# Designed miniproteins, single chains, part 61

Each design is a single chain, and the fold is of that chain. pLDDT is the mean over its residues in the fold that is shown.

## One batch from the design tools (miniprotein)

Design m2121
Fold by ESMFold2-Fast:
Structure m2121 (fold): chain A 89 residues (1-89)
Amino acid sequence: MEEERRKRIEELMKTFGMSEEEAEAALDTALQLRLIGVVPGVDAVELIRMAEAGASDEQLREAIRRYVEKAGLRVSDEQIDRALELLRA
């Protein structure tokens, strides 16, 4: 959520002496790495954009399945649910 994201940005700025732009980039990079770790072969940048644009949980689940299948990989429903939870945090 926007308010939670702002608090995390402020924490990073205070703890590590980052600029606001650096803190935002660090959070986006951390989310991308976590997504790739849970659902290998996914386009993490595209999933984040879809979530930011207000995509539904169903749309995000379908996108994850399509990316993973296109990469020739398989994921469990549990991995998809974990990735969705990361996108919604």
Scores: mean pLDDT 77

Design m2122
Fold by ESMFold2-Fast:
Structure m2122 (fold): chain A 107 residues (1-107)
Amino acid sequence: MVQRDRRSLTSPDGTQLDTEAVGISDLRLAVARARVTRGDQTVEAEAVAFGDETRSEQRQQGSLHTQAFADGAYAVAVAQAWDEDSQVGIGSYANASGRTPLRDQPG
């Protein structure tokens, strides 16, 4: 099974936020990408996990934040992007296995 979630937002001040989360359960693959661009500033985080891997990345430049998390075993990906100055944020989530690495339920 494949799940994909992609979000984009442009704030009134021209801050561009992009997030993408992809999970492929048959391959045990998860990909998360987050990007914030404001003027000449760009902050990106990417996490790619395959099989039993878990990967995370966080990046910050001034008020611009990105976070990416990927868990290959559950095919779970989470991407978040936000700007503290413009007070905007977006996130993408994909879960192709129907399970979570931080599970609250039996499964």
Scores: mean pLDDT 80

Design m2123
Fold by ESMFold2-Fast:
Structure m2123 (fold): chain A 80 residues (1-80)
Amino acid sequence: SLEVEEKQARATLRIARDLLEEAKKYMKEGNYDKAIELFEEAVRLAKGAEQSPNPEIQAEARRLRDEAETLLNEAKKKKS
């Protein structure tokens, strides 16, 4: 049902947000390899949530994806 899909999408966004926060901690510690892994997972989960028909969930997913992709690119540059 739509309600179940929305609850699953919101749960996915919470996991993606937690991964994003953990990745930021690894970034501060200079562990760019681990940060990259976690940012990539956050991006993947956010992309999934963007497929939700709920406009609020889509907007939150897009914002989270944009932040995660920006930080992923930064982590990759610092690793190089």
Scores: mean pLDDT 89

Design m2124
Fold by ESMFold2-Fast:
Structure m2124 (fold): chain A 83 residues (1-83)
Amino acid sequence: SLEEFERAERILALIHYLYIEGKSDLAAKLTREQLEKLIEEMKKKNPEFFDKVYELIREAIRKSMTPEELKAKYEELKKQIEN
């Protein structure tokens, strides 16, 4: 279903985010339900940042971006928002 696809995309985006932040061990340890809860907590703290990161990762998947390209764009986005 579209709802399942959208949930999977959000989880995949969170996993990529955790990996980029050096928290790959968390990505490996957390269940799908725990990852979904973490997404909701992140959206509550900074919805605009989460939405932009989510859009970036969706674009990266659609355009088959390399990990290096994704990381570079993420670092730029992070500097713009976390100043």
Scores: mean pLDDT 74

Design m2125
Fold by ESMFold2-Fast:
Structure m2125 (fold): chain A 60 residues (1-60)
Amino acid sequence: SDEEQRALQEAMRETDRRVEEIIKENEGKKSRQEILDLIGQVGQEVGRRLAERLAEIRAS
């Protein structure tokens, strides 16, 4: 559906923005592993909210 497609696109855009911010903010300050852990946390957080949003759309 158009709503599901929008939710997916919004989640992807948020992930891209937050990953870029993490890299820009932490390059030279944190190890590669620390940066990857932060990126992983973003994916988990955005993915959880996306799953909740998709469930809401499908229930309506």
Scores: mean pLDDT 86

Design m2126
Fold by ESMFold2-Fast:
Structure m2126 (fold): chain A 91 residues (1-91)
Amino acid sequence: SEAARLAEERAALEAQFDAALAKGIAASSKEEIAAHLVKLENPEISVEEARERGRELAARLSREELERRLRERLRELFARAWEEELRRRLE
């Protein structure tokens, strides 16, 4: 069925996304994780402003909390992107 194919496609993409995210987080400093989170939450600001705010955030939060927030935010964006892709394919 198409529903089964779409569920399998989504699961495969989620697995690839999670693997890439885990690798990226493992390769990143606490400050880099914080800067990425700030930029995702504030797409209108510059990369330099995001780095500055990220340093302040990293001083206040643990690495585990920053990783948790980044994973949650990116998974939300992935889910939204998938929903938009499905709407596009159905038209």
Scores: mean pLDDT 83

Design m2127
Fold by ESMFold2-Fast:
Structure m2127 (fold): chain A 85 residues (1-85)
Amino acid sequence: TSGASGMINGMALGLTTMSLSQLQAARRDPSTAEQARQSLLDSENALRSLQELAEKISPEAAEFVRERLEEARRYRDEVEALLRA
């Protein structure tokens, strides 16, 4: 159980780290913002799928993935703000 939880947490961290990287790239070069937005949406979809799996494994893993999904959504909101500016 702890091993499965650790694997899910690792995948969620990886997806969130990629999401932050996309936001940082878009902040440096707004011409990449549309591509970054799509990549962030893909990461959110992957995190939603991980949350469903994590709920079947442990409440701790599910909560961790939920927090990472909220974080990724905030990064996407920032990228979308760049597109509207």
Scores: mean pLDDT 84

Design m2128
Fold by ESMFold2-Fast:
Structure m2128 (fold): chain A 81 residues (1-81)
Amino acid sequence: MDKELKERIRKILEESFEIMLEMLKSKEVEEELKKKFEAVSARLDELVKEGNTEELEKLLQEAEEGLKLLQEQKKEYEEKK
């Protein structure tokens, strides 16, 4: 279960990362986002090892909310074209 939660969170964060890169089009921001993604991935691995399912579920909800916000922002960005 915890490994499935980790993979779901990672996938959502990866999708969010791709949207941010497409919208921001900045190499400097790309490097910063990549570092943050690596840090979050390491934290997710620790949470899985600890068996902290509650925290993983909270992070999943936060990741899903963040992705929805980014998808709405991307829609606004594309509508301006």
Scores: mean pLDDT 76

Design m2129
Fold by ESMFold2-Fast:
Structure m2129 (fold): chain A 68 residues (1-68)
Amino acid sequence: MALLERIVALARRLYEELGESREAMLEAMARALAEVLGLHDVPLEELKRLVEQLLQQRHQQFQQVVAE
């Protein structure tokens, strides 16, 4: 929980700095993950793919919960 909160807070700040587009959101979240989790050795493109996978997984889980 606390880890996700830190990632989201940093991602939001970076998102505002990067111009508030969908691309800026993915990049902001990838950069936030690298900074909070110390994944500086991981290419930004791989982190962006991880962010996309996490968003897709969350959407799938949300649909399962809503479906009852």
Scores: mean pLDDT 68

Design m2130
Fold by ESMFold2-Fast:
Structure m2130 (fold): chain A 89 residues (1-89)
Amino acid sequence: EEEERLEEAKTLLEYFIGSKDKVFEIAKKSLSNAEVLLQLLREIYELFTKKAEELDRERKTPQSDYYRKMAEEAKKLIEEVEKLIEEMK
C-alpha cells in the first residue's frame, strides 16, 4: 500500500537524520554498507518526490511542500553518502 510505504520511508528517514552519526559510522565500516545506505536513501527520495509531484498536481500545496522538504533532506544525505563512497575508494 502506498500510504504504508510512505509512513515506513518517513520513519526510516527520521531515524537516519536523528541517528546520523551512528548510521554514517556503520557506512564507513565497509563500501558495501555505504552502497546499501545509498540505495535506501535513493528509494526514499524517489518515493517522496513522486508523492510531492502528485500532491502538487492536486493543488495540495502544504502537503506537497512537506514531502518536497523530506525529499530535499534525503537528497542531502545521498550527496553526503556519495562523497563518503568516493573517499573510501
Scores: mean pLDDT 83

Design m2131
Fold by ESMFold2-Fast:
Structure m2131 (fold): chain A 107 residues (1-107)
Amino acid sequence: SMEELERERRLAEELIRESVERIENATSDEEVVEVIRETTRRLEKISDPELVREITVTLIRAVLEHYGVPVAPDETNLYGEQFSKLPPEVQEALLELLHHVAEKIRE
């Protein structure tokens, strides 16, 4: 319903804001991993595939930017060579997120 989608949009906007802010202020790889894993858990509350994809892409971009990995504004392939420049634990957390998202939005 439109009302439920509006509710999920508000939850998505809050999750994006909080997760991006936490990544930008992270002082250790452990904090980055924690934010990724918490965001993955909170995605369970959002059922709209478009919102799930928006949150996922935004978080991946924030993580790459935090580590100084260049990302084009229109880039949609946020893995491969870019991911190889991240700490192994962060790479693992992002791959876990991507696997979870793929399972959640699989059609």
Scores: mean pLDDT 81

Design m2132
Fold by ESMFold2-Fast:
Structure m2132 (fold): chain A 55 residues (1-55)
Amino acid sequence: EEAERLAEELAKRAEDSVKKLIEQGYLTGDEEKFIESARKAGYNGGLTVYELRRR
């Protein structure tokens, strides 16, 4: 449960970063695809960080 909360937090940070780049015009094309990809990467990163903290 704590792992999922951390994963969601990092997913949101990744999403916000990509949205910022889209807003500034650095990323063009399928904006929704970029946001989804960033969320998944952030979520997986959060799970990894939680696992490392338990070791």
Scores: mean pLDDT 75

Design m2133
Fold by ESMFold2-Fast:
Structure m2133 (fold): chain A 74 residues (1-74)
Amino acid sequence: SALEEFDRAAVALLTTLDSPDEALFERALQAALEALRGLPEEHRAVYRDTLLAWLRSQPPSPRVARAIAALEAL
């Protein structure tokens, strides 16, 4: 389901925040954005806001800032 795909992508994104592999992080971010775009418009804001809350709870970093900016642009 689209929700299961989003959940998996969100977990992958959070896992890559501390990864030395920047390309892996960017792929995980892209997957999360694509999963959100695949959700119905009415549900997209709720799931995006949930992911934003998780990211805002992470230690500040350029990757966290990048992910927040990309999600806010949706």
Scores: mean pLDDT 83

Design m2134
Fold by ESMFold2-Fast:
Structure m2134 (fold): chain A 95 residues (1-95)
Amino acid sequence: EIEKIIDEIIEKVEKEGLSVDELIELLRERAKNTPNKEVREFLERVIRSVEILKELEPEMSSAKLLKRAYVVTLTAEKLIEIGEEIDRELEERRK
């Protein structure tokens, strides 16, 4: 679901030559209009990552910023999942 939304936005950004500010507005509109709370929260995290990356690399294209923001957000979620699995294994070893 999220991957499809990000892919659609990347295609639009590349085809229309949208600026980073226009990308942020598009992401905000998509987040507001989504009925799925988990998708909305993920998009809000992606928006935050785009805003931070824009300040760090102002010369980067909107499409590259979005791709990087998406990977950063996805990686953070996977690291949390790995941490939870390690905690479960350590708890079993203590017993």
Scores: mean pLDDT 77

Design m2135
Fold by ESMFold2-Fast:
Structure m2135 (fold): chain A 85 residues (1-85)
Amino acid sequence: GMSPDVQKLLEEIERIRKETEKLTREALSDPSKRDEALKKLKEYKKIVEKKLEQAKKNKVPGLVEKLQETLDLIEKAIKEIEEKK
């Protein structure tokens, strides 16, 4: 089985991904939500970057890949929202 720490991190990654998709959708449909969405997405970016650095140090390849994909999703979301402002 996975360690409790890895399971908790995977749950956090899934929450961040779902929230990123929600914030992006809401920000693209409603200009009044863009500033708060960007603030939250930048906070998620910092969290994921820190977790990615830890995963790389601990040499957990599958976790590194999932964190990188999540980071790419957040960066794409930030760029798309900023281009609409």
Scores: mean pLDDT 83

Design m2136
Fold by ESMFold2-Fast:
Parts: structure tokens; C-alpha cells; sequence
Structure m2136 (fold): chain A 91 residues (1-91)
């Protein structure tokens, strides 16, 4: 069902964002803030690519796309806030 696919895609976007935050923090702690930023940018790009594929390949509905895009935008903000906070430790 469309609702089930939308829920799955939103949950996967949330998981990708959470993984990106954890990896960006780990990279900053071990390799410095430039490495953390690079990991964050890659994670955001991977999440965007996943959402595009869900629309193109799995037929995600306009409603599902709207919900997943809202979750992605919230996640991007959280990743950016996390990276900024980590960078502040090195300033």
C-alpha cells in the first residue's frame, strides 16, 4: 500500500540522517572538522539520491514524497547544526 511505502521511505531517510550524524561526529573526533563536514555532505547527498530512487524506481506517491522531503529537510538541518557545533569545539 502507498501508506506502507511512504512510512518505509520516511523511516529510511531518518535512519540515513541518524547514521550521517554519528559518522560525522566520529570523523570530526578522529580526523578533525574538515573530515566531519565531508562525511556530512556525502551523507546528505546519499539521502537525496535514495529519495530520488524511491520516487523513480518504487513509485512513491506525491504524498509520500512530500512527507519524505519534509523529513529530509529536517534531517539536513540537524546534520548542519551538529557539524556547526562540532566545528565550534575547534574554533
Amino acid sequence: ADDALAAEVVARVRALVNDTIAQARAATDTLGPEAGRAVAEKGIADARAFLRRAVADRGLSPRGQMLAEAELLRGIKEVEDTVAAEEAKWS
Scores: mean pLDDT 86

Design m2137
Fold by ESMFold2-Fast:
Structure m2137 (fold): chain A 67 residues (1-67)
Amino acid sequence: KGEEAVQKANESLRAGDAETAVKYYTEAADLGHPDAAELYRQAAVIARALGDKETAEKFSKKAKELA
């Protein structure tokens, strides 16, 4: 569950599309992927690097709640 979204996120990140990668990592985590905590953490790190502090904080909190 959510594996397709993880694949798309990884492909987007390799292509340099960090915004799309955040979107797909978040979709996978929201779908209940077994690694949801790690996916939210990864999305938070990327969002922070993009300067989106609000999104980064939101996903960081979700990751912490699931850990």
Scores: mean pLDDT 81

Design m2138
Fold by ESMFold2-Fast:
Structure m2138 (fold): chain A 61 residues (1-61)
Amino acid sequence: TPELADFRDALDALTDAGDEEALRGLAETGRQWLREHGAPPEVVAELERAIAEAEERLRAQ
């Protein structure tokens, strides 16, 4: 979905900036949005993968 793509772009930007606190906040915002909109499991899995990849990249810095 367009919203999921926007979340991925925002996660990438925060990872590049090294802002762990903001990345954590955005991740929780994304999870909350999916819960409120009844997203299918595959969309939830895509968001969780994007979050995990962003956290891994941030740790690698």
Scores: mean pLDDT 79

Design m2139
Fold by ESMFold2-Fast:
Structure m2139 (fold): chain A 87 residues (1-87)
Amino acid sequence: SIMEELEKMEREFMLLMGRASAALQRGDVAAARKALEEAKRKLKEMEEFVEKNKDKLTPEELERVKRGIEGGKRLLKELEAEIAAAE
């Protein structure tokens, strides 16, 4: 299922975001940066997957996923600013 694959990618993205945040709280800025870059790649993969499969999603599912991706971008931007300030 397209939605099952998207949910899996979302879980992987959130795990990477959590890893980056936890590393930053420990003062491991290098590990935080590495996890952030992996999270950025995962979010980009999600955007590309949605674009390739948009015709297989209902309008409601597509809107929900787009809002999730926009939220992910905001979280990435906030965490990147925190990591940059610690570097």
Scores: mean pLDDT 89

Design m2140
Fold by ESMFold2-Fast:
Structure m2140 (fold): chain A 71 residues (1-71)
Amino acid sequence: MTDEELKKKAYEALKEVLGDRAVDQATFDKYSFVQANGEAIVAPVREPLTDAERQALEEKIGVKVIPLVVE
């Protein structure tokens, strides 16, 4: 999976899990990046994730999710 494919999958998962709490596409594109040779993704969020939300995201995306709290 390419970094671009992983980012697309991650943003779709964020919208599904967080709904209206998900950041917009421009904010996601600005702050998201693939880390650890494609084994993790840094994902911008408006608020800290619960353990359940983080687990749901990791299951949907297939990699470790590292939340980055943005305003």
Scores: mean pLDDT 81

Design m2141
Fold by ESMFold2-Fast:
Structure m2141 (fold): chain A 65 residues (1-65)
Amino acid sequence: NKEKLEFIEKVIKNNESLIEEYRRVAEQMKRQGNEAGAADYERKIEALQKQIEHLKEQAKKLKEE
């Protein structure tokens, strides 16, 4: 249980760090006029956010054991 919780928390932190990097890349692409590239990174951010929400719910359930 504890090992699963630690793994989930690590994945959440890694995904949160990736979202921050992807936001920087998307902003840079917008400044360069690469709207299509920015949109691709925005979609990746949305997918990571949905994954984080799911993982947070799993972590919450594991903490209640």
Scores: mean pLDDT 85

Design m2142
Fold by ESMFold2-Fast:
Structure m2142 (fold): chain A 62 residues (1-62)
Amino acid sequence: VRERARRMAEELGRQLRENPEVAREVAESLLGDEAGELPYEEMLEATTEAVERHLETALRAE
């Protein structure tokens, strides 16, 4: 489960680097206020980590 969540988060992180506008929207959705305070690179890392945690929890529930 954890490995699958990581793989999905890594792929999403790659896609977000290709689409900065989408990356900002996803970061705001997952990180809220923190997204506006982070530099772009740190924002991408935090967003990817948040996605990985969320996916791990969701996949574990299935």
Scores: mean pLDDT 71

Design m2143
Fold by ESMFold2-Fast:
Structure m2143 (fold): chain A 82 residues (1-82)
Amino acid sequence: SSLEQLLHNYAATRTRDDLTATVSTLGRYFLNLMQQRNAPQSTIDQMDTLFRQTLDYLRNGDLDLARQYISQTVSLYDQLLS
């Protein structure tokens, strides 16, 4: 979708510090929303794993993988809301 493309492009242009703040904020927000909506535990676990992996890539300085995982997480969430 066009929304997925916009979110992907947004993640691609951010610095490591901006991405770290975004991942931390969105991770908490999305997990809380999924719990409120009674999402399956497997879906909650999948998103938690994606956020953890993104933070690990950011700590290791791998910005390209971190941006890819941020985009993947946002796309997954957008699909679940559709």
Scores: mean pLDDT 71

Design m2144
Fold by ESMFold2-Fast:
Structure m2144 (fold): chain A 83 residues (1-83)
Amino acid sequence: GSAADGRKALATLQYAVDSGAAEARVEGNTVTLTLRGSEEVAQAVIRGLEGIAAEGGAELRVEGNTATVTVEASAEELAPLDG
């Protein structure tokens, strides 16, 4: 991954939070998303994150309605997602 790929991951995470599709918690460079809304919306968010992870911008783990994302970004860059 690169810093640019990390920023793409951050933008995707921020969009999910701002649109109400997810709630985020941040610990270092790891973001834990709790997915809200329908199964269809949750799967769309997961597929977007899987695409970014395949390009090396993030590492993704999914468990139920929770997605854990490790992003190539600083804790300061991720702090606005913590809610």
Scores: mean pLDDT 74

Design m2145
Fold by ESMFold2-Fast:
Structure m2145 (fold): chain A 65 residues (1-65)
Amino acid sequence: DPLLAELSAAVQAGDYERTLELLEELVKKYPNFAPLWRALAIAAEKAGRTDLANEYRKKADEIVK
């Protein structure tokens, strides 16, 4: 997935805003892949979006069987 390569670059650069954008696009393609929701929660927390991070954590927990 091309978004995964861009995501890796953004994470390495410490660009949490770009990381959050790319993860939001990836989760639209893979909505049942819990690690993406966990990654979204971490990126949102690092971006200072605590409420959003909590929503993404709950979503990840709901997907885990």
Scores: mean pLDDT 78

Design m2146
Fold by ESMFold2-Fast:
Structure m2146 (fold): chain A 79 residues (1-79)
Amino acid sequence: SELVEEAKELFEKARELRAQGKTDAANVALSYAAKAIQYATGGVYDGLTGKIIPDPSIKKDVEKAKEYLEKAREILAQA
């Protein structure tokens, strides 16, 4: 979905930010982007492989996914 692809892009942008030494902002943005993917898919995102691993303990919630996506955008915009 578009939301999942955007969240993955923000996750990769946050990883680049961490590589640039902006560790605190990057770690917060990584967490928010990962949560956006989790709530959108019901799975855990592995940033190293690009895979989403289904986790039945994670309940999908599109509105929470959108909230975390926006939080990730805000952190990255400030960095």
Scores: mean pLDDT 84

Design m2147
Fold by ESMFold2-Fast:
Structure m2147 (fold): chain A 72 residues (1-72)
Amino acid sequence: MLSHEEANAKLRELADEITRETGLSPEEAERLLVRAHILVAEGREDEARALLLSAGISPELAERILAALKSL
């Protein structure tokens, strides 16, 4: 599993990619990642994927986000 510091660095990297792809602010991207993380932690991965896609995130980036969240 990733360390807490490595996990935070990875989440920041993903938030930056969301901002570049969707035009969401860094704060909105961070809120979206927090919501997706909660859903993944609850075993609701399909709902987390739907949330990311509905925000305009590509399927490729959504799968990378889900993989990162599952490794935390």
Scores: mean pLDDT 80

Design m2148
Fold by ESMFold2-Fast:
Parts: sequence; structure tokens; C-alpha cells
Structure m2148 (fold): chain A 114 residues (1-114)
Amino acid sequence: DELTRLALRLTLTAAISASFRDPAQRAAAQAQLDAIFDRLAASGPFGRQIQRIRDTHGIDEAVRVAGILAEVAIMVDLGVPEELIRREVEAELRSAGNEEARALVRAFLEELLA
């Protein structure tokens, strides 16, 4: 639940801040993104892996994978059939392009379905 909330906040903050043109606003947004990543790293192993993806593949990839985790958590909470969740996840992961992100998303899905 906290992971999902932080992942959504990360995704929305990144999307909104991408429209900022003023340097001071961009700096403030970057400080908020950094704080969200720190909280993700403190939240548990999945949050730490999102931070690791940021360090190894960059912030855009970390934001993308966080968004996928949040979407998966919401689909599970809504009772979407497992087979449909797995199909949508694999479709999203084909566009991600890196095995670390794929492994993280798959591990998270298995944790939620257990």
C-alpha cells in the first residue's frame, strides 16, 4: 500500500514536473523526486530495487517501472483475472527493454498474488 502510494506519487510528480520551464520550479520538483526515491528505498526491497534501477538505467526507467508496479497493484485490488494481469504486464515489459525491470515487476506480481 505505501509502495503503491509512493510509486503513484513518483509517476505523477515526474509527469507534472516535465512541463515546468522555470529553473526554480524544476529544482523544487527534482528535490521532491529525490525525497520520494529516498522514501521508496526505506519502504522495503521493491522500493530499493526502483532506486537501483534509477542508478543503473536512469530516472525515466525508474519512473516507468514504478508506474507499472502501481498499475499491477491496482489491478489485483480490483480483482482483475490473473491471466489478464499477466498478459498486460508482459506487454508493458516488452517496451521497458531491460531485464532488471522485468524481474522486479514479475517478482512484485507473484508477491501480490500469493
Scores: mean pLDDT 84

Design m2149
Fold by ESMFold2-Fast:
Structure m2149 (fold): chain A 83 residues (1-83)
Amino acid sequence: MSPAEVKYKDLFPEIEALVLEMFPQLADDPEMLARLVRLTVEILYEKYSDEDWKGPNRREILEAAVLAAARELEEEGRALPAA
């Protein structure tokens, strides 16, 4: 388990719910869902401070991190289902 996964363990259900709101098709692809959630947590750990995403812009920052994770998966040649 990565340091990001340990630090944000309690955030995983919220990010999974957000990912399913943004990419509902991933409900049928649990491997891709898990990978996108994990990558979103890594992005939050590496690129955002706790003050950034725990503040009033929490939803916007979490959505931006999900979109960044989706973009990184697409750059790896892994097609995400269209929204």
Scores: mean pLDDT 73

Design m2150
Fold by ESMFold2-Fast:
Parts: sequence; structure tokens; C-alpha cells
Structure m2150 (fold): chain A 93 residues (1-93)
Amino acid sequence: MEELKKKAEEEIKKLRDEADSRVNQARQTLQQKYDEMQKKVDEARKKNPELGEKLRKEASEEIQKGQQDLSDLVNKAYEEIRKKEEEAKKLIE
């Protein structure tokens, strides 16, 4: 029984480390995309203010969608960890 508890704790730790890694990677990707979009908007504004505003609106919509996708990813990752913690608790009760 104690051996099963240790194994469950190790599996939960691995899931947390994997979830944290995936979330951090997704956050870095979104930040890179934000920086690239902002740079493109600034460059466009210098040449044509109207084009710059159009690209800013498009960039804003795309980044907002990316933020929502990231939020969904975080929620799913933590839900999986939560389920594993509940399963582990049942093994020691």
C-alpha cells in the first residue's frame, strides 16, 4: 500500500512537471507572436497609418484568441492533475 502511494506521488509529480513545461512553452510562443505582431504593426504605421490600424485590429483579435487557447490549455492541464490527485487519495484511504 505505501509503495502504491509513492508511485502515485511520482506520477502526479511527473504530470505537474509536464503540464508546467507545456504551459510555459505555450506562453513563450504567445509572447513571441505578440512581439512579432506589434513590430509589424509599428512598421506598417510608419508607412501607412490606415494600414497600421487595420493590422493592429487583426493582431489584437488573433492575440485575444491565442490568450483564450492558452487559458483552455491551463485549465485542461490542471484538471488532469486534479483527477490524478483524487485517484491517488482513494488508494491511501
Scores: mean pLDDT 80

Design m2151
Fold by ESMFold2-Fast:
Structure m2151 (fold): chain A 85 residues (1-85)
Amino acid sequence: SMTVAELAEKIKEILTKYDPNLRDLSGLEILEKLLYLTGVTDIPIDPNYVLSAEEIRELLLAIAEYFESLGNKELAEELKKLAEE
């Protein structure tokens, strides 16, 4: 398990390799935008919220599907790999 803040930082590390414009945003700001874009509503924007392994997997897969739909297959594959950890 990890906190929302820890997951947000890992997501930022992956995404900034593909979109350098995201470097100016915090991990939490990036995560908030992704929750809006994916329609995921069951994860609170609380940096101290401890995510279950199931919540981490479902969220990362939703984000991966979103980026795959935009044509970024390599980013989607990295997010799916993180979901398996």
Scores: mean pLDDT 85

Design m2152
Fold by ESMFold2-Fast:
Structure m2152 (fold): chain A 60 residues (1-60)
Amino acid sequence: AEELDKAQKLAVAYKQLFPSDLSLDQGTQLKRLQELAKVGFDSPPSQSTLQQALQLIQKA
C-alpha cells in the first residue's frame, strides 16, 4: 500500500513534467523516474516501487 502510493505519486509527477515524452523507451522512463525520486523524496523508493511507477506510466 505505502509503496504503491509512492509509485502512483511518481507516475503522476512524471506525467506532469514529461507529458509529451511518454513514448520513450522503458529504460529512459526508468532513469527519469529514478532522478525524479531522488529530488522529490527525502527517502528514495525501492526498485520495486520504481518498477510499479513505470507500469503505471505505461498503462496510461
Scores: mean pLDDT 70

Design m2153
Fold by ESMFold2-Fast:
Structure m2153 (fold): chain A 88 residues (1-88)
Amino acid sequence: SELQEKAKQIKELAEKAREAGRRGDVKKAEEYAKKLVELAEKSTASLAGYAASRLREIAEEMKDNPEIVEIFRRAAEETEEIRDKLLS
């Protein structure tokens, strides 16, 4: 189903984002965070919420790199706003 396919894409992008964050790869972290936000815009409120939750989890894990934390926190906030808009 489309829902299952998008959930899988969110999961795969989140894992790539986490991996980039763990490496301190700012450019790749920004790239994958942006892709997650873009995917959320084309999704349901539920899937956007799922993406936001994954971005929040990654930000919390990357506490040793403030620049990486800020990237994922901003992406999470933007994705949460997208979720709220989709609920309207």
Scores: mean pLDDT 87

Design m2154
Fold by ESMFold2-Fast:
Structure m2154 (fold): chain A 91 residues (1-91)
Amino acid sequence: SEEELLETLRELARASGGRLRRVEIDGHEAYVLLLRHAAIVFLRGPAASDEQIIAAVRTVDPNAKPAGAPVEVRPAWLPEGWRAYYVPLEE
């Protein structure tokens, strides 16, 4: 469920010392988990472009500098209807 997803994301943020922020990508609900060397973007909707994913990360950290292209990932705990993108970041 969305409530279980949000609880999992909050626990991941706490464990990593990261920041969790709710954003929107093309009108779809999303969350950015901002870590020291990476961001993970969770999207409830269709596949997003690299530009849309990077823009979502920059909504949370305007100085975020991608170290590579976003990569779609699927952790086993991610519910149906959700997508996840890993974005490597420079320090």
Scores: mean pLDDT 86

Design m2155
Fold by ESMFold2-Fast:
Order: sequence, then C-alpha cells, then structure tokens
Structure m2155 (fold): chain A 64 residues (1-64)
Amino acid sequence: SHMAEAARRAAEAGDVAGALAAAGESLKNGDYQSALEGARAALEVDPENAAARTLLARAEKGLA
C-alpha cells in the first residue's frame, strides 16, 4: 500500500520514472498488488511505456 501510494503520487506529478521505481520495488518485495497499481498509474501517464507494461505483466502473473 505504501509503495502503491508512492507510485500513484509520482505518476500524478508526471514522474513516470519515480512511479516505475516504486512499482518495481513492490514487485521485488513480492507485493504484486501494489506493483500492479503502480504500473497502472505509470501507464495512465505514458500508455506506451515499455517498462510499465513489463511491470504490469509481471505483477499480473504474480497474482495468478
């Protein structure tokens, strides 16, 4: 939840790199739900971002 909130705030500020860093940290920690929320927040700012799409796919696979 803390990392998902951090990713969302970064994305709302237009900081895609910050949002991806927070989402990646969640993924590394096994927090797939927060990683998914962070990756989605980054994609709302930059829908074509390859790193965000990769993080989203990895988070979704972790939840399956």
Scores: mean pLDDT 81

